# Designed miniproteins, single chains, continued (3), part 85

Each design is a single chain, and the fold is of that chain. pLDDT is the mean over its residues in the fold that is shown.

## One batch from the design tools (miniprotein)

Design m10938
Fold by ESMFold2-Fast:
Structure m10938 (fold): chain A 111 residues (1-111)
Amino acid sequence: SAALEQARAAAAEMEEPGVVFAGDLGKTSSTVVALVVRYDPERKEPVIVAEGTATGSGGEGMAQAFRDVAERAEKLGDKETAEIARAVSDALQGRDPAEAERRFREAVKKL
């Protein structure tokens, strides 16, 4: 999908570990893509370690995309990335925007 290609292009330009989102945030119908980028000691650069997708928009779409990241990472044996992705998903489902942002930042710092 176009959202996946956009997310991968953004990840390729990253100099540090982190997360990438792509999709139509706040629109009625879209695909949301989430990527987790971690440092690869062999390549000495950030690399995409997990990808997830969801149908939807906004914070709920992003939360579902990170749940998909967690499930895919777990199937590949990457339990640490799966735990971080679940924490990001849980943070994005928070009802208090300030608490949700704080929890999101804490989860991403573990990358």
Scores: mean pLDDT 74

Design m10939
Fold by ESMFold2-Fast:
Structure m10939 (fold): chain A 95 residues (1-95)
Amino acid sequence: PSEEELEAEVWTALGLIYDYLGKEAFERGDYESAVEAYTKAAEQFVRAAELGDKSSYKLAAEAYRNAAIAFRKLGDTEKADSYEKKAQELEEKAK
């Protein structure tokens, strides 16, 4: 593996940690923390994807959709719609 492939794996692992923290926060009703964690997860997955792990665009899209669901729980429909649009754009990049 190249250094870029190893770095992509580190960003993917960090994204999975934030995704897990987001799920845990959501389950306890802490939607503000869920939004923050899922957004950070998506950002790490995008970094991995830009380093050549194209499949991480799909993980980033899923994290943004989970953040959008949390925004809807907070009553922030405009941010939820924005994050759903980000997810759709990232899914197109995964193809």
Scores: mean pLDDT 89

Design m10940
Fold by ESMFold2-Fast:
Parts: structure tokens; C-alpha cells; sequence
Structure m10940 (fold): chain A 90 residues (1-90)
């Protein structure tokens, strides 16, 4: 099975989302993670929209989830690779 799950955890201002998503996607592709989940804080609609827009230019399976949702928790627990972009790493 060549499909590895990659997760990008975003907890940053929306203005940094595009750069962080671009870095994370490039790293995950190098690691052969062709399924990508982006996790955002619950209720951060601006960050969610910025992440979805950044992801839309990549022709790979992706989804944006709330970090505290069942889907978000499952993705983080089962991921082959996890990359974190938070306020300390921006």
C-alpha cells in the first residue's frame, strides 16, 4: 500500500495558513503521504477557509477537519506523518 496518511496541524493566524500548508504538503509528498488531512482549531472559520484554498491547488486527496472532532482525533492518532504549525513555529 503506497498511500500514507499525512496530517498538518494548524494553530496559526489565517494570514500564515497558505505558507504553512504549502510547506507541509511539500514535506508530506516527499514522504509519499498522498492522503492529507489538515487540522484546525474548532470555530476558526477563517483559518479553515485559508487552508482549504491553499489545498485546492494540489491534485491529491485532502480534507480539513476540526482538531477536537472525532475525525480530527482519528486522523492524528492514525497518521503516518504529523507536521505541526503553531504560533511558536510561525
Amino acid sequence: DLVKLGVIILDIPPEYAEDSVNKGVKELIKKRSFGIVVSVPSGDDKLRQAAEKALSKYGIPHVVVDKDSDKGKFAIETADHVIVYDKASA
Scores: mean pLDDT 79

Design m10941
Fold by ESMFold2-Fast:
Structure m10941 (fold): chain A 67 residues (1-67)
Amino acid sequence: MKKKIEEQAKKLADDSVKVLEGLGYDVSPEAREAAYKAALEALEKKKLSKDEAGEVSLKAILETIRK
């Protein structure tokens, strides 16, 4: 069900943001949105595991803040 996948993607994105903020990164709203979209696509379209989706979410934040 899409709603359950969206909730999982949001949790993974929130967890990734907390990890990076804990390390001293300033996570912009654009980076937060990129994390959520990356996790959502990983879970829904690519059918990756939660661990893989979490990694993709974290990477999306880092790629966004490095631009």
Scores: mean pLDDT 78

Design m10942
Fold by ESMFold2-Fast:
Structure m10942 (fold): chain A 93 residues (1-93)
Amino acid sequence: MTLSDEEIEKFERRVRERIRERFSEEEAEIALEALDIAVETLRETKSPLAGVGTLAVQTLLLAKKRFSDERAERIAEEVERIALEVLEEVLEE
């Protein structure tokens, strides 16, 4: 499955909004940095799997630099859940 540019824009906007709503400012900063990298991957590949995978991995790596491993893993898992939830919504439109 490949994403259109419009679908990528919807995905980025909705994931960014939910990250800001669900995380503390400090945790959101890390997740949003990972999202910028993931959106670049999505635009290059058009692959939702590559985008969500990049988001999860980058969130984990960035979070491990600031937080405990346990907290970093929880942040990455929640970001992945948000991304998958938004992806389903975007693809059903």
Scores: mean pLDDT 87

Design m10943
Fold by ESMFold2-Fast:
Structure m10943 (fold): chain A 63 residues (1-63)
Amino acid sequence: MKEILEEIKKKATPTEQKIIDILIENPSATSEEIAEKLGISKKTASKHLKKIQEMKKEILEKL
């Protein structure tokens, strides 16, 4: 998982890169926890998490 997250991080926006760093430290981090740590809304955190999940799926599908 860390290897995949590092690969996504290279193509991610600065906000998404910070979210990826949080997920590396705590894979169970919720949208609420991410929003609090980054000073963004829960809606924004959830949207970025969904995009990161889609990017993970795309990389895994290419294998």
Scores: mean pLDDT 76

Design m10944
Fold by ESMFold2-Fast:
Structure m10944 (fold): chain A 105 residues (1-105)
Amino acid sequence: MERLRELLERLKELVKQLEEAKTKEEALEVAEQILVTAGEIAGLLLADPSVPEEEKRKVLKLLAEISQALLDLRAAKTEEEFEEVRERLIELARELIKLVEKILS
C-alpha cells in the first residue's frame, strides 16, 4: 500500500512538528492534522480484508484516544495541563505509528 506508507511518513513528520511547536495555536493546528492523518490510516486499514480484526480493533481504539486527546488539548486551561495532554497525544500517535509499521511488515 503506497498511500499507507505515505500517510505513515506524514504522521511521523506531524509528531515531530507537534514536539517542536512553540505556541498553543501551532500545536493545535498540528494536532488536528494528526487526527485527520490517523483517520485516513484507520480508514485504509479497516477497508483491507487482509488486516486481522484484532489489529483493526487496536487501530480504532487508538483513533478514539487520539480524538479524545485533541478535545482535551483544546479544553486545556493551564500550560501544565496543555503540556500533559500534548505529551499524551504524541505517545498515542507513536503507538499508532508502531502498529502500522507492524502491519506493513
Scores: mean pLDDT 88

Design m10945
Fold by ESMFold2-Fast:
Structure m10945 (fold): chain A 90 residues (1-90)
Amino acid sequence: MSAEEQEIQQRFIESLKQLIEFLGSEEAASLGFSPEEAERIRELLKQLIKYLEENFVSPEELHELAGKIQAALEAKDAEELIKIIEDFLS
């Protein structure tokens, strides 16, 4: 893994940590997620961060994953976001 690839992965991890903080805040209601959905997504994001800290993922695969997460957030689709993360971790 190159220094550039490590930087891309580290920035993605930082973005996921920021998303966990957002979903733990009152502002999470703006996404239309229930408290139960927000908590499940936070749990999955913590598992995803742990996986990324222990494993190297290609920039192409990270870009695809980031795009899917962003699309689900824009659609305010908690079920799709949960599926995306669970599928990646499988």
Scores: mean pLDDT 83

Design m10946
Fold by ESMFold2-Fast:
Structure m10946 (fold): chain A 75 residues (1-75)
Amino acid sequence: SMEQEQLAKFKHLVKVEFPTALKLYPEYAEEILKRALGLADKLLSHLTDEALKKEAEKLKEEALQIYEEFLKSQE
């Protein structure tokens, strides 16, 4: 489905693109996080399947954890 395709793209964003962007552009870390969270909220507003919503919510939490770990690595 289109929802599964959108979720798969967001999963790739959170697991690959997001941590890579933080490492390449640490000066823009807050803006990178804000954009990722905005994409998560947009996806969640469009998903109708409860299982896909739960997976998207978990990915949003994972993005926040990646960001916290990134901040600790900058110490």
Scores: mean pLDDT 88

Design m10947
Fold by ESMFold2-Fast:
Structure m10947 (fold): chain A 58 residues (1-58)
Amino acid sequence: ASPEEIKKQILLGFFRIVRDSNEMIAERSKDPEQVEKEKKVVTEIDEYIEELEKQLEE
């Protein structure tokens, strides 16, 4: 694996943790505005995760 592939794998792991944390906050929040905000953050992180996974596929 190249150093760039290793960096992308580390970033992928990091973003997955951040995503899961924000999703947990959304699930436990009683405020609809907070839920919407956290779901938007999760969606933005998911887009970045997909891009990194696509780059690591081949």
Scores: mean pLDDT 79

Design m10948
Fold by ESMFold2-Fast:
Structure m10948 (fold): chain A 77 residues (1-77)
Amino acid sequence: VPQVIQQLEQIMKQHSDNPFVVNTIKAAIELVKEGELDLAEGIVLLGRGVSLVTGDLESAAVLQQVQDLILELQRQY
């Protein structure tokens, strides 16, 4: 859990100029800390979906990376 949170925080710092990605990752981190892994995945999936329909392919790619980390955590939990 701490390792995944550090990875999510690092991605958030790398994309600090993108408030949509930052806010989505912040919400996902809080849900991961609460043990709400399915809800964390849901928030990231919704953010990715919004990015795709608005043509923001960069945000969609970042949120896909975030989703992969949450899925890896779910596999271990």
Scores: mean pLDDT 83

Design m10949
Fold by ESMFold2-Fast:
Structure m10949 (fold): chain A 82 residues (1-82)
Amino acid sequence: SDFDRRIQMGQRGLNSAINSLDTRNPDIGQRVRDALGGSPDDAVRTIDSIADDLITNGDDNTRGTGNAMRFGSQAIRQQQRN
């Protein structure tokens, strides 16, 4: 379905962001993975907080990563609601 495609795209975006973080900021990448191991609500809150920090205090690369994490977080919220 179209819904399933959107969820998959968000998950791919999040995975790409984690891969980028593993290369540049492995401690942050690990925090994202730890958050994903918890409840969906906790994962969304933690990922959004990390994404906001990357967007607000980062360079062009970290802003891109933060935006991808935001997109992934939105997919988690949509999956949780359905």
Scores: mean pLDDT 78

Design m10950
Fold by ESMFold2-Fast:
Structure m10950 (fold): chain A 61 residues (1-61)
Amino acid sequence: MAELEALAAELRALGASLGVPEEVTERLIRTLTLAVEQGLVSVEQALAAGRRELELLAAEQ
């Protein structure tokens, strides 16, 4: 879905901007994409959660 591709692109851009390792960002994207595909969360909820997790990962370092 185009919205899942947009989610992945936005989280990749944010992760790179925050200096989060690409491996960590890709794992997060996979987890969130799976949750959306399983109907556990909306794309908007996944994006919000992903942004927050990337900010927390950046802050831990």
Scores: mean pLDDT 82

Design m10951
Fold by ESMFold2-Fast:
Structure m10951 (fold): chain A 98 residues (1-98)
Amino acid sequence: DPSLLERIAREIASMPLDPEEFLERVRKLMDELTPEERIAALGLAADYAISNLTPEEAVRVLRELMRYFFPDYPLPEDESPVALRQALLDAAVKERKK
């Protein structure tokens, strides 16, 4: 749904650049979404963090999202923001297929 993806993108773009507040806003957003919408929203949230936070803050946020939503999913050996984003999306797709 393009209008839903646009609404999710606008909500994420309005989120605070503080890592703690960003995590709380993302968690709240995910509670309101279907499993399919959560995959798209997690991808957008990861992209926003990588683009707007420092690399260290983006790594912390992405690791915390992985631990919160996918605690049993293994973290990648390369803990770069890009590798963590890919792992987050792979975990979300795998959970949907259960």
Scores: mean pLDDT 77

Design m10952
Fold by ESMFold2-Fast:
Structure m10952 (fold): chain A 80 residues (1-80)
Amino acid sequence: QAAADAVGQSFAERVKKAGEEEIDKLYEEMKALADKLTPEQRENLLKQAESFYEEMKKKIEEDAKKAGEIARQHYLDYLA
């Protein structure tokens, strides 16, 4: 079980890192787009980008946890 837990944790960490890198990239792209708009449109887009970033960060954490649990279970099934 300790080995299965380590596999799950490793997969969760890798999924979280990859997801966070991609979300950070998308957030920067949204900010760059906002800089090309009028001040009013810029404020609205930045609020949407911030909301998107927060929602996706939460989703990435949830997805990473699920991926770790799936990897852990498959490792246990392999040993059974």
Scores: mean pLDDT 79

Design m10953
Fold by ESMFold2-Fast:
Structure m10953 (fold): chain A 86 residues (1-86)
Amino acid sequence: SMMEELLKEAVETGERAVEVAAEAARLAYQLGDHRTMHEALRLLTEALENIDEAKKNPEKAEEMLKENQEVLERAERLLREVRERA
């Protein structure tokens, strides 16, 4: 169903955001950039909370997908910024 596909995509997008944010946090830590590390960890937490909300309330899957897409974009931006400084 469309709801099952949206739920799957919300979870998978959130899982990608977690992976990207975790890598950004790891690289920021290695650079001594604790501010960026903490921001990346906040994005990681937000992605996990959105995954959990989508699983508990599948009717919110489309909303959680959009939120996780924004978290992923922010995490990818942070990762790009820390890689450019490494």
Scores: mean pLDDT 91

Design m10954
Fold by ESMFold2-Fast:
Structure m10954 (fold): chain A 68 residues (1-68)
Amino acid sequence: MRERTREEIRKGADFVAENYKKLSVEEVEKKLEELYKAGELGPVGYSMGMGIVRLDVGIDNAIKRNKE
């Protein structure tokens, strides 16, 4: 059980790491959502991937918002 959870976490993180530089943040989020809805990615992997994307977006948005 725990091993599968670890693999799901790794799948979500690896997907974001590989695609984040090639795709926009919104495209990565959309693909993560599609994989989750199709059952290709479990809730743990989806949560991890979305967490990584949201962290980067949150930091970028905070910097951009405070610039003006």
Scores: mean pLDDT 69

Design m10955
Fold by ESMFold2-Fast:
Structure m10955 (fold): chain A 63 residues (1-63)
Amino acid sequence: SAEEIIERLAERMGVSKEKVIESLRQILKLSGRGRQAALEALAKEVGVSVEEIEEALKYVSSL
């Protein structure tokens, strides 16, 4: 689930879930290439797929 993805991001980044949600909200403010580049960078940094980050992003957008 998206919540499990956010928890894994928090664990891998060594930050709180609240900070992960805040980072995803910042990515939501971006569009086009800027958003895509941010998603790719985060996925590479934490060792998850872009698809998983996009799922978490959709969840955060519904909050």
Scores: mean pLDDT 83

Design m10956
Fold by ESMFold2-Fast:
Formats: C-alpha cells, sequence, structure tokens
Structure m10956 (fold): chain A 99 residues (1-99)
C-alpha cells in the first residue's frame, strides 16, 4: 500500500482555491488510474463537523475500507470563517493506492 501527498495547504488560502488546487494536482494521476480501469474513492474531512456529521463521515470511511477501491483520496482540512470567506488554517490531500 503506497501513499502520496498530493497537496499540502498554505495557511490563509480560500477553501475553494484549496479544493481547486487539489483537483488540478489530482487530474493527471486520476487520468492515469481511470485509463487502467482503476476505481477512485474520495473522503473529505472538515474540522467543524457536528456530532451527526462526524458519525456519517465515520460510517462512510468504514464503507470505503470495505469497498474494493484501487485508490482513495483523503482530504483533511481545518478552516475558519473570516470576512464572509472560508479560509484554510491547515489541510492535506493524500492519495492511497491499495495495489
Amino acid sequence: MEKYTVLEATEGTDLEDFFRAVEEKLKPIAEELLKNNKKIGVLVELSNLSEEERKQQEKLRKYAEETDFDAILEVEVEYEEKDGKLIVKSGTATLYIRT
């Protein structure tokens, strides 16, 4: 099982810009995996989840672990609201390949 750091967030980046950067970095990797008929799962963890949302994320994580995915993209991000914008405090996008 291999892991690759796709992107590490810069503090103060807009949350939308962070996700866009992750998508741009992932695109060539995803194209290669899809060309080889590989299945990609995506898990997103946000810092300000409610108790109910946290339980749903944990359930989804368990399903992802039990599902036959060739690769899983895990995005963990801590953000704050500042001046009507969601600003990243910390974040990492990591790709796990199971084969």
Scores: mean pLDDT 72

Design m10957
Fold by ESMFold2-Fast:
Structure m10957 (fold): chain A 83 residues (1-83)
Amino acid sequence: EVEDLSKEFIDLAVEAVKIEYELKKTPKGSEKHKELEKKYKELSIKSHELYRTLSEKDPEAAERTGERAEEAMRQVEEELKKK
């Protein structure tokens, strides 16, 4: 369960980076832009809940998961910057 929560948190963090990138290239005021903003907010809430649960179950695993998420986000950002 702890490992599953860690994986889900990292997956949500990566998804958030992808949504942020898509928001930058999506026309402001479009339906797609509004949908992406809503999805980003929902992901933020869910990731916060998952991290709280993980921290309560295993504080050390939570810290490691946070570091893994940051690394994964950096890798995705680098990949998205390559056009």
Scores: mean pLDDT 82

Design m10958
Fold by ESMFold2-Fast:
Formats: C-alpha cells, sequence, structure tokens
Structure m10958 (fold): chain A 100 residues (1-100)
C-alpha cells in the first residue's frame, strides 16, 4: 500500500510535468498568434488544443495525487494550475472567435 501510494504520486508528478510543458507550448502559440495575423486562426486553434490537453493531464495528475495521499497544499496547487489552463483556453477561444 505505501509503495503503491508512492507510485501513484510519481505518476502524478510525470503527468503534472507534461501538463506544464503543454501549457507552456500553448502560451507560446498565443504569443505567436498575436505577432502573426496571417497565421492567427491556425496558431490559436493549436493553442486551444494544447491548453485542453494540459487541463486533462492536470485533472488526471490531481486524481493520482488524491489517491496517493498527497497534502492538501499540493492538491490546491495543481487545482490552481488546472484553473489557469482552463482560463487561458477560454481566452484563446474568444480570440479565435474574434479572428473568424
Amino acid sequence: MEEERKRLIEKGNELYKRGMELYEEGRKLVDDARRNPDRRVVLLSEAVDKYNESVRLYDESEKLYKEGGSSQSTIDKITQKRQEAMNNAVRAIGELAAAL
């Protein structure tokens, strides 16, 4: 049980890191879209996909952290990261709609 909980937390850490990488890629795509009007629709669409995948990975990571018995402060931190990614996805969707 103790080693299983540790394994769940380690898997959660892996998914959290991947979520952060996708979130960073999404942010760079939004920045590129703002600088490149000719590619704006394509880049914003890709950014939305990156943010949505980041949210999915954060959600799965949060579930693993809870099952692994992680502290509430750790769970709260990932919940905030998931909310940030969701907010940025909504913003990117709004910018995409305005570009169409």
Scores: mean pLDDT 88

Design m10959
Fold by ESMFold2-Fast:
Structure m10959 (fold): chain A 68 residues (1-68)
Amino acid sequence: LSEEEVRKIVEAAITLLKEHGFSREVVRAFLLAEAPQLSEEAVDAIIDLIEAGASAEEVTRALLEMVR
């Protein structure tokens, strides 16, 4: 995944969770489909960051570190 692709995935996840009010389960399924190299634990950590109010830039950086 490129940084631009990761940022697009992160912005979509934030929109689903924060703007549309979808459940963690739906957002988790979305993230696993878009970034299948992530573990379930890594996806849960990303969702926790979004719920804590982390910026798209912060979440993108965290996800890039997790995919190595």
Scores: mean pLDDT 82

Design m10960
Fold by ESMFold2-Fast:
Structure m10960 (fold): chain A 75 residues (1-75)
Amino acid sequence: SSALTRELARLLAESRELVRQLKEQGMEDEAEELERQSTELGAKAVERLNAGDSAGAQAVLEELRDLIRRARELL
């Protein structure tokens, strides 16, 4: 779905901005963990989308949203 692909791109852009902000606050370990986890979830979402598994892709996007929410709570 083009909508799911756009949502993934938006969430990955948000995670990159949060990594930048965490680094600015001196939270280098938290920034590295967010970058690692968001990269892994992004790859899983792409795999699910390429397999035509919309439900699986949506579940991974929900995990990515939860990861981003928790990262925002650190700031």
Scores: mean pLDDT 90

Design m10961
Fold by ESMFold2-Fast:
Structure m10961 (fold): chain A 96 residues (1-96)
Amino acid sequence: LAKAQEELRKRLEEAAKKYPEYYRLGFLLGLRAARAQDNQDQAELQRVEQEVEEVLASIKTEDQLLALHRGVVEGFRFYQEDPEAADALLAEEDAK
């Protein structure tokens, strides 16, 4: 089971390398979703959900979808494991 899950993970990582912009978009959306859920900010959570749907509507290939999915999952997990580092990353992106 662990090896089969690792093979699936590698496929998702390959997609993220092929479409790094989709991975990055997903990662930031995942961070924002986790923060919004933790803070019970339903307005921000709804906005993140709408932005995810807009990105999904723009997707033309399976690899783009896999890259976005990998990003969202990892971003959500990153916030749960290290919320201070996640907040710092979001603040840096907001400053750009």
Scores: mean pLDDT 80

Design m10962
Fold by ESMFold2-Fast:
Structure m10962 (fold): chain A 75 residues (1-75)
Amino acid sequence: MAPSPTERRILDAIGAGELPEGAVYTQAELAEMLGVSRASVSRALRALEARGILTRVPGRGYRVASAEERLAAAL
């Protein structure tokens, strides 16, 4: 399963340190930062949440999961 272009942009931004671990972002903030549509970001966020890369924070948006959280989810 290949990630969508928007998923890849978010993953690249995390890898580059533009979206640091523990930071919380809304769909609107990510759409503005990455220059993509809110609909594309919404779909990518759902896919990345399902993969444990992002964690939903009720009322605030999505948090970038730590390496430890991803490892704990895999164990």
Scores: mean pLDDT 76

Design m10963
Fold by ESMFold2-Fast:
Structure m10963 (fold): chain A 64 residues (1-64)
Amino acid sequence: SNLEKTRRYAEEMVEELLRQGRTSREDIAALAREIAKKGYELGLSNDEISLIVQEAVDRLRRLL
């Protein structure tokens, strides 16, 4: 599904940022923008995009 594709993309972005040690406020903002862009391209609703962004940010913060 497009929701699963966007979630997978978000998870891969989080893993890459953690691997690189890129966890600044600017990196988190860029992560959110890239997830939103991917979600919009795949036709997700604002609510679906918001949930995936929140999941990705929470995961990144938890693994710091």
Scores: mean pLDDT 84

Design m10964
Fold by ESMFold2-Fast:
Structure m10964 (fold): chain A 81 residues (1-81)
Amino acid sequence: SAQDQYDQLSQQFRQISRSGQDYRNNNDFSGLQTQVQQLQQLRDQYRSLRRQTTDPDLQQRIDSMIRMIDGRIRSYQQYIS
């Protein structure tokens, strides 16, 4: 259940990351703005999942994903002036 939700969110993150790289390579700043919004929504879903799980290993994995997402949001926002 919690692991299945984590796997689903991780798949979404990979898809968002792929699209974000394409937008970045094409200097599509409007596309990057949309990616930031999607990353913020994904981050909120990871936070929700963290509250639902009692597995400390899964919680640590989620924390790592949130930090990675926060880093990408900051990076993309630097391109969106």
Scores: mean pLDDT 85

Design m10965
Fold by ESMFold2-Fast:
Structure m10965 (fold): chain A 61 residues (1-61)
Amino acid sequence: MSPETERDAAEVERLMRELGLSTEEAFALLRERTGLDPEELSFDELVRRLLAVLRERRAAA
């Protein structure tokens, strides 16, 4: 795994904790925002897209 993906994965975990979201809730948000199935994404794509939607959610809060 690339250092960038490792850093992004850690950020996703922190943002989920800050927002009080479970993994299932974060995946539901990803589906709603992007129309993509989280289970069909590669790990790198999943982390990148989760990071984007979680940051957007935090900014809107």
Scores: mean pLDDT 80

Design m10966
Fold by ESMFold2-Fast:
Structure m10966 (fold): chain A 87 residues (1-87)
Amino acid sequence: GEEAQRRAAEAARRAARAAIEGGGLKGAQSGTAAAISAAGADAIGRFGIGDAEEGQNDARAGGKAAESSGSEKAKKGAEEAFAAAEA
């Protein structure tokens, strides 16, 4: 529920940080998109409008964005965001 959405947001922020560290400017853009997506899932969970499926979809979108950065760290962070959203 809400806790899983918060963890997904935190994992997406870690993916964003990893993308910045490993991928330069392009990596930072991809990681930031992932973090924003996961933060949206957290907000939806808090207001009770969305459910775990919406959080999973946002985490998947963030994961794809992180993969496009070409950073292994960003990819791992995105996988963590997806796993957290499923919890």
Scores: mean pLDDT 52

Design m10967
Fold by ESMFold2-Fast:
Structure m10967 (fold): chain A 57 residues (1-57)
Amino acid sequence: DAAAGAQAAGRAAAEGDAEGAGRHAKLMTVSPGAARRAAEQGDSSGAAAAGATGHKG
């Protein structure tokens, strides 16, 4: 679900797993590219936010 996916994307990004962050975001059909980019830049907050984009929670 959206909240769990966003949390997982943020955690993956925090540990430097850009592919994992993008994969989790993709499951939510929001912004897998943006989440992966943020993770590659070391921005775990941005990755989590991208994963949650378009969802109300």
Scores: mean pLDDT 59

Design m10968
Fold by ESMFold2-Fast:
Structure m10968 (fold): chain A 97 residues (1-97)
Amino acid sequence: SEEENAARQKEVVELVRKIVYGDEKEKEEARKKLIELLQERMKAPEEVAEAIIDAMVELRKLADELAAAGDPERLIEETTRLAEEYGDEIAALWEKA
């Protein structure tokens, strides 16, 4: 449902935030939980789940950096480019799995 999808999206966003900005323990626990969620929901191999998490983390860091710089056009362009690059990498890992 729409409500379930919104709740799941909020959980993923919060876990990514913790991986980026949390302390060492919080980062480890959030990463482990996000791997488990991706494996359960997508039946993704661990390597694919790790690649998805790494993509989400780097996209979040880039988006926050560019937002702080006050350049919304560059934020859209750079995050779109990086998302496409990670999408291709993840697709290649899925093909090999």
Scores: mean pLDDT 79

Design m10969
Fold by ESMFold2-Fast:
Structure m10969 (fold): chain A 55 residues (1-55)
Amino acid sequence: MPSFEEILEEVIEKVLEAEKNGESTVRSPYKGKLSEEQEKALLRALILALDAYKA
């Protein structure tokens, strides 16, 4: 299994790709395999990545 940092990069890349394509939902292969703290970290990273993409 990839490291948490690698999982973050992979999920962020997929979400940004979906946003670029106008898709409303993204399914992560790691859904349900992350702790609550890891999910919060992922959400924060996604917010920052989307903000940077829109800037």
Scores: mean pLDDT 70

Design m10970
Fold by ESMFold2-Fast:
Structure m10970 (fold): chain A 78 residues (1-78)
Amino acid sequence: SMEELEKKAIELVREALIENGLSEEQAELIIEAAQKNGNMSQEEVEKLAKELGLSPEELHERVGKAIAEAAEKLKAEL
């Protein structure tokens, strides 16, 4: 089901974010922001990075890597 797929995707992204040096709290904030905003503007990304204590560049790099890793794992299950 779509709900099961979404839940699994969220769990994989959370795991990948933590593996890429983010805390559980930071990972939760990132996931929540993505779920609420979808495509975030540059200003929204900068605000989130500040709340996490990261630079926008660090946030972009870590999130991008985590999403790529999570997507690869999810594709292996499909």
Scores: mean pLDDT 78

Design m10971
Fold by ESMFold2-Fast:
Structure m10971 (fold): chain A 87 residues (1-87)
Amino acid sequence: SLLSDEEAQTLYRLSPELLELFKSLGATKEVYTLQEIAHLLLKFAEKVKAKNGIIDVSGTVLGKVTGKDSLTFQELMDAVLAAATPV
Protein backbone atom coordinates (compact mmCIF):
# COMPACT_ATOMS: atom_id res chain seq x y z
CA SER A 1 0.00 0.00 0.00
CA LEU A 2 1.21 3.51 -0.85
CA LEU A 3 -0.73 4.85 2.16
CA SER A 4 -0.62 4.04 5.87
CA ASP A 5 -3.53 1.92 7.18
CA GLU A 6 -4.80 5.04 8.99
CA GLU A 7 -4.84 7.12 5.78
CA ALA A 8 -6.39 4.22 3.83
CA GLN A 9 -9.30 4.06 6.33
CA THR A 10 -9.93 7.84 6.46
CA LEU A 11 -13.37 8.75 5.12
CA TYR A 12 -13.85 11.94 3.09
CA ARG A 13 -16.99 13.97 2.55
CA LEU A 14 -17.03 15.51 -0.92
CA SER A 15 -18.41 18.89 -2.01
CA PRO A 16 -21.94 18.66 -3.51
CA GLU A 17 -20.59 19.21 -7.06
CA LEU A 18 -17.99 16.42 -6.72
CA LEU A 19 -20.56 14.13 -5.07
CA GLU A 20 -22.86 14.57 -8.11
CA LEU A 21 -19.91 13.72 -10.39
CA PHE A 22 -19.26 10.54 -8.36
CA LYS A 23 -22.96 9.59 -8.48
CA SER A 24 -22.82 9.97 -12.30
CA LEU A 25 -20.01 7.36 -12.21
CA GLY A 26 -22.24 4.88 -10.33
CA ALA A 27 -21.32 5.78 -6.74
CA THR A 28 -24.12 5.65 -4.12
CA LYS A 29 -22.39 6.74 -0.89
CA GLU A 30 -21.95 10.14 0.81
CA VAL A 31 -18.38 9.44 2.14
CA TYR A 32 -15.41 7.70 0.52
CA THR A 33 -11.98 6.26 1.32
CA LEU A 34 -8.92 7.30 -0.73
CA GLN A 35 -9.04 3.95 -2.56
CA GLU A 36 -12.72 4.50 -3.50
CA ILE A 37 -11.93 8.06 -4.67
CA ALA A 38 -9.01 6.76 -6.78
CA HIS A 39 -11.22 4.02 -8.31
CA LEU A 40 -13.96 6.52 -9.22
CA LEU A 41 -11.45 8.99 -10.67
CA LEU A 42 -10.01 6.17 -12.82
CA LYS A 43 -13.57 5.58 -14.11
CA PHE A 44 -13.84 9.32 -14.80
CA ALA A 45 -10.51 9.31 -16.70
CA GLU A 46 -11.78 6.37 -18.84
CA LYS A 47 -15.10 8.17 -19.48
CA VAL A 48 -13.34 11.36 -20.71
CA LYS A 49 -10.73 9.26 -22.63
CA ALA A 50 -7.50 10.30 -20.91
CA LYS A 51 -4.53 10.34 -23.33
CA ASN A 52 -0.82 9.91 -22.49
CA GLY A 53 -1.62 10.09 -18.75
CA ILE A 54 -3.31 13.49 -19.20
CA ILE A 55 -7.02 13.94 -18.42
CA ASP A 56 -9.01 16.62 -20.25
CA VAL A 57 -11.17 18.23 -17.55
CA SER A 58 -12.30 21.23 -19.66
CA GLY A 59 -16.05 21.73 -19.39
CA THR A 60 -16.25 19.49 -16.28
CA VAL A 61 -16.76 20.31 -12.59
CA LEU A 62 -13.06 19.43 -12.02
CA GLY A 63 -11.99 21.95 -14.68
CA LYS A 64 -14.18 24.58 -13.00
CA VAL A 65 -12.81 23.79 -9.50
CA THR A 66 -9.11 23.70 -10.56
CA GLY A 67 -9.22 26.42 -13.27
CA LYS A 68 -7.26 24.05 -15.55
CA ASP A 69 -8.11 22.37 -18.87
CA SER A 70 -6.00 19.25 -18.28
CA LEU A 71 -4.64 17.37 -15.26
CA THR A 72 -2.51 14.31 -14.50
CA PHE A 73 -4.14 11.61 -12.35
CA GLN A 74 -2.14 12.78 -9.31
CA GLU A 75 -3.24 16.42 -9.85
CA LEU A 76 -6.84 15.15 -10.18
CA MET A 77 -6.54 13.29 -6.85
CA ASP A 78 -4.99 16.37 -5.19
CA ALA A 79 -7.81 18.63 -6.51
CA VAL A 80 -10.56 16.30 -5.24
CA LEU A 81 -8.91 15.93 -1.81
CA ALA A 82 -8.49 19.74 -1.56
CA ALA A 83 -12.30 19.98 -1.97
CA ALA A 84 -12.99 17.10 0.48
CA THR A 85 -13.38 17.14 4.27
CA PRO A 86 -12.12 14.26 6.47
CA VAL A 87 -14.96 12.75 8.54
Scores: mean pLDDT 78

Design m10972
Fold by ESMFold2-Fast:
Structure m10972 (fold): chain A 61 residues (1-61)
Amino acid sequence: ADSLIAAFVAFVRANPPRSEEEFQTLLENLAATLRSLGLSDEQVARLRAEVEAVYREAQAA
């Protein structure tokens, strides 16, 4: 889980979404993929929170 979270965070930093809509689509697709891999709702929520924090930091800068 941690490695996958780190990989996705790195992807978002390297390829920042151009809009809120694109970002939400990426989060939904990631959440669906993680659930299909058997990750818990808690793990999915943690990943979403970390990725969203990175995106918001990029928007504030």
Scores: mean pLDDT 73

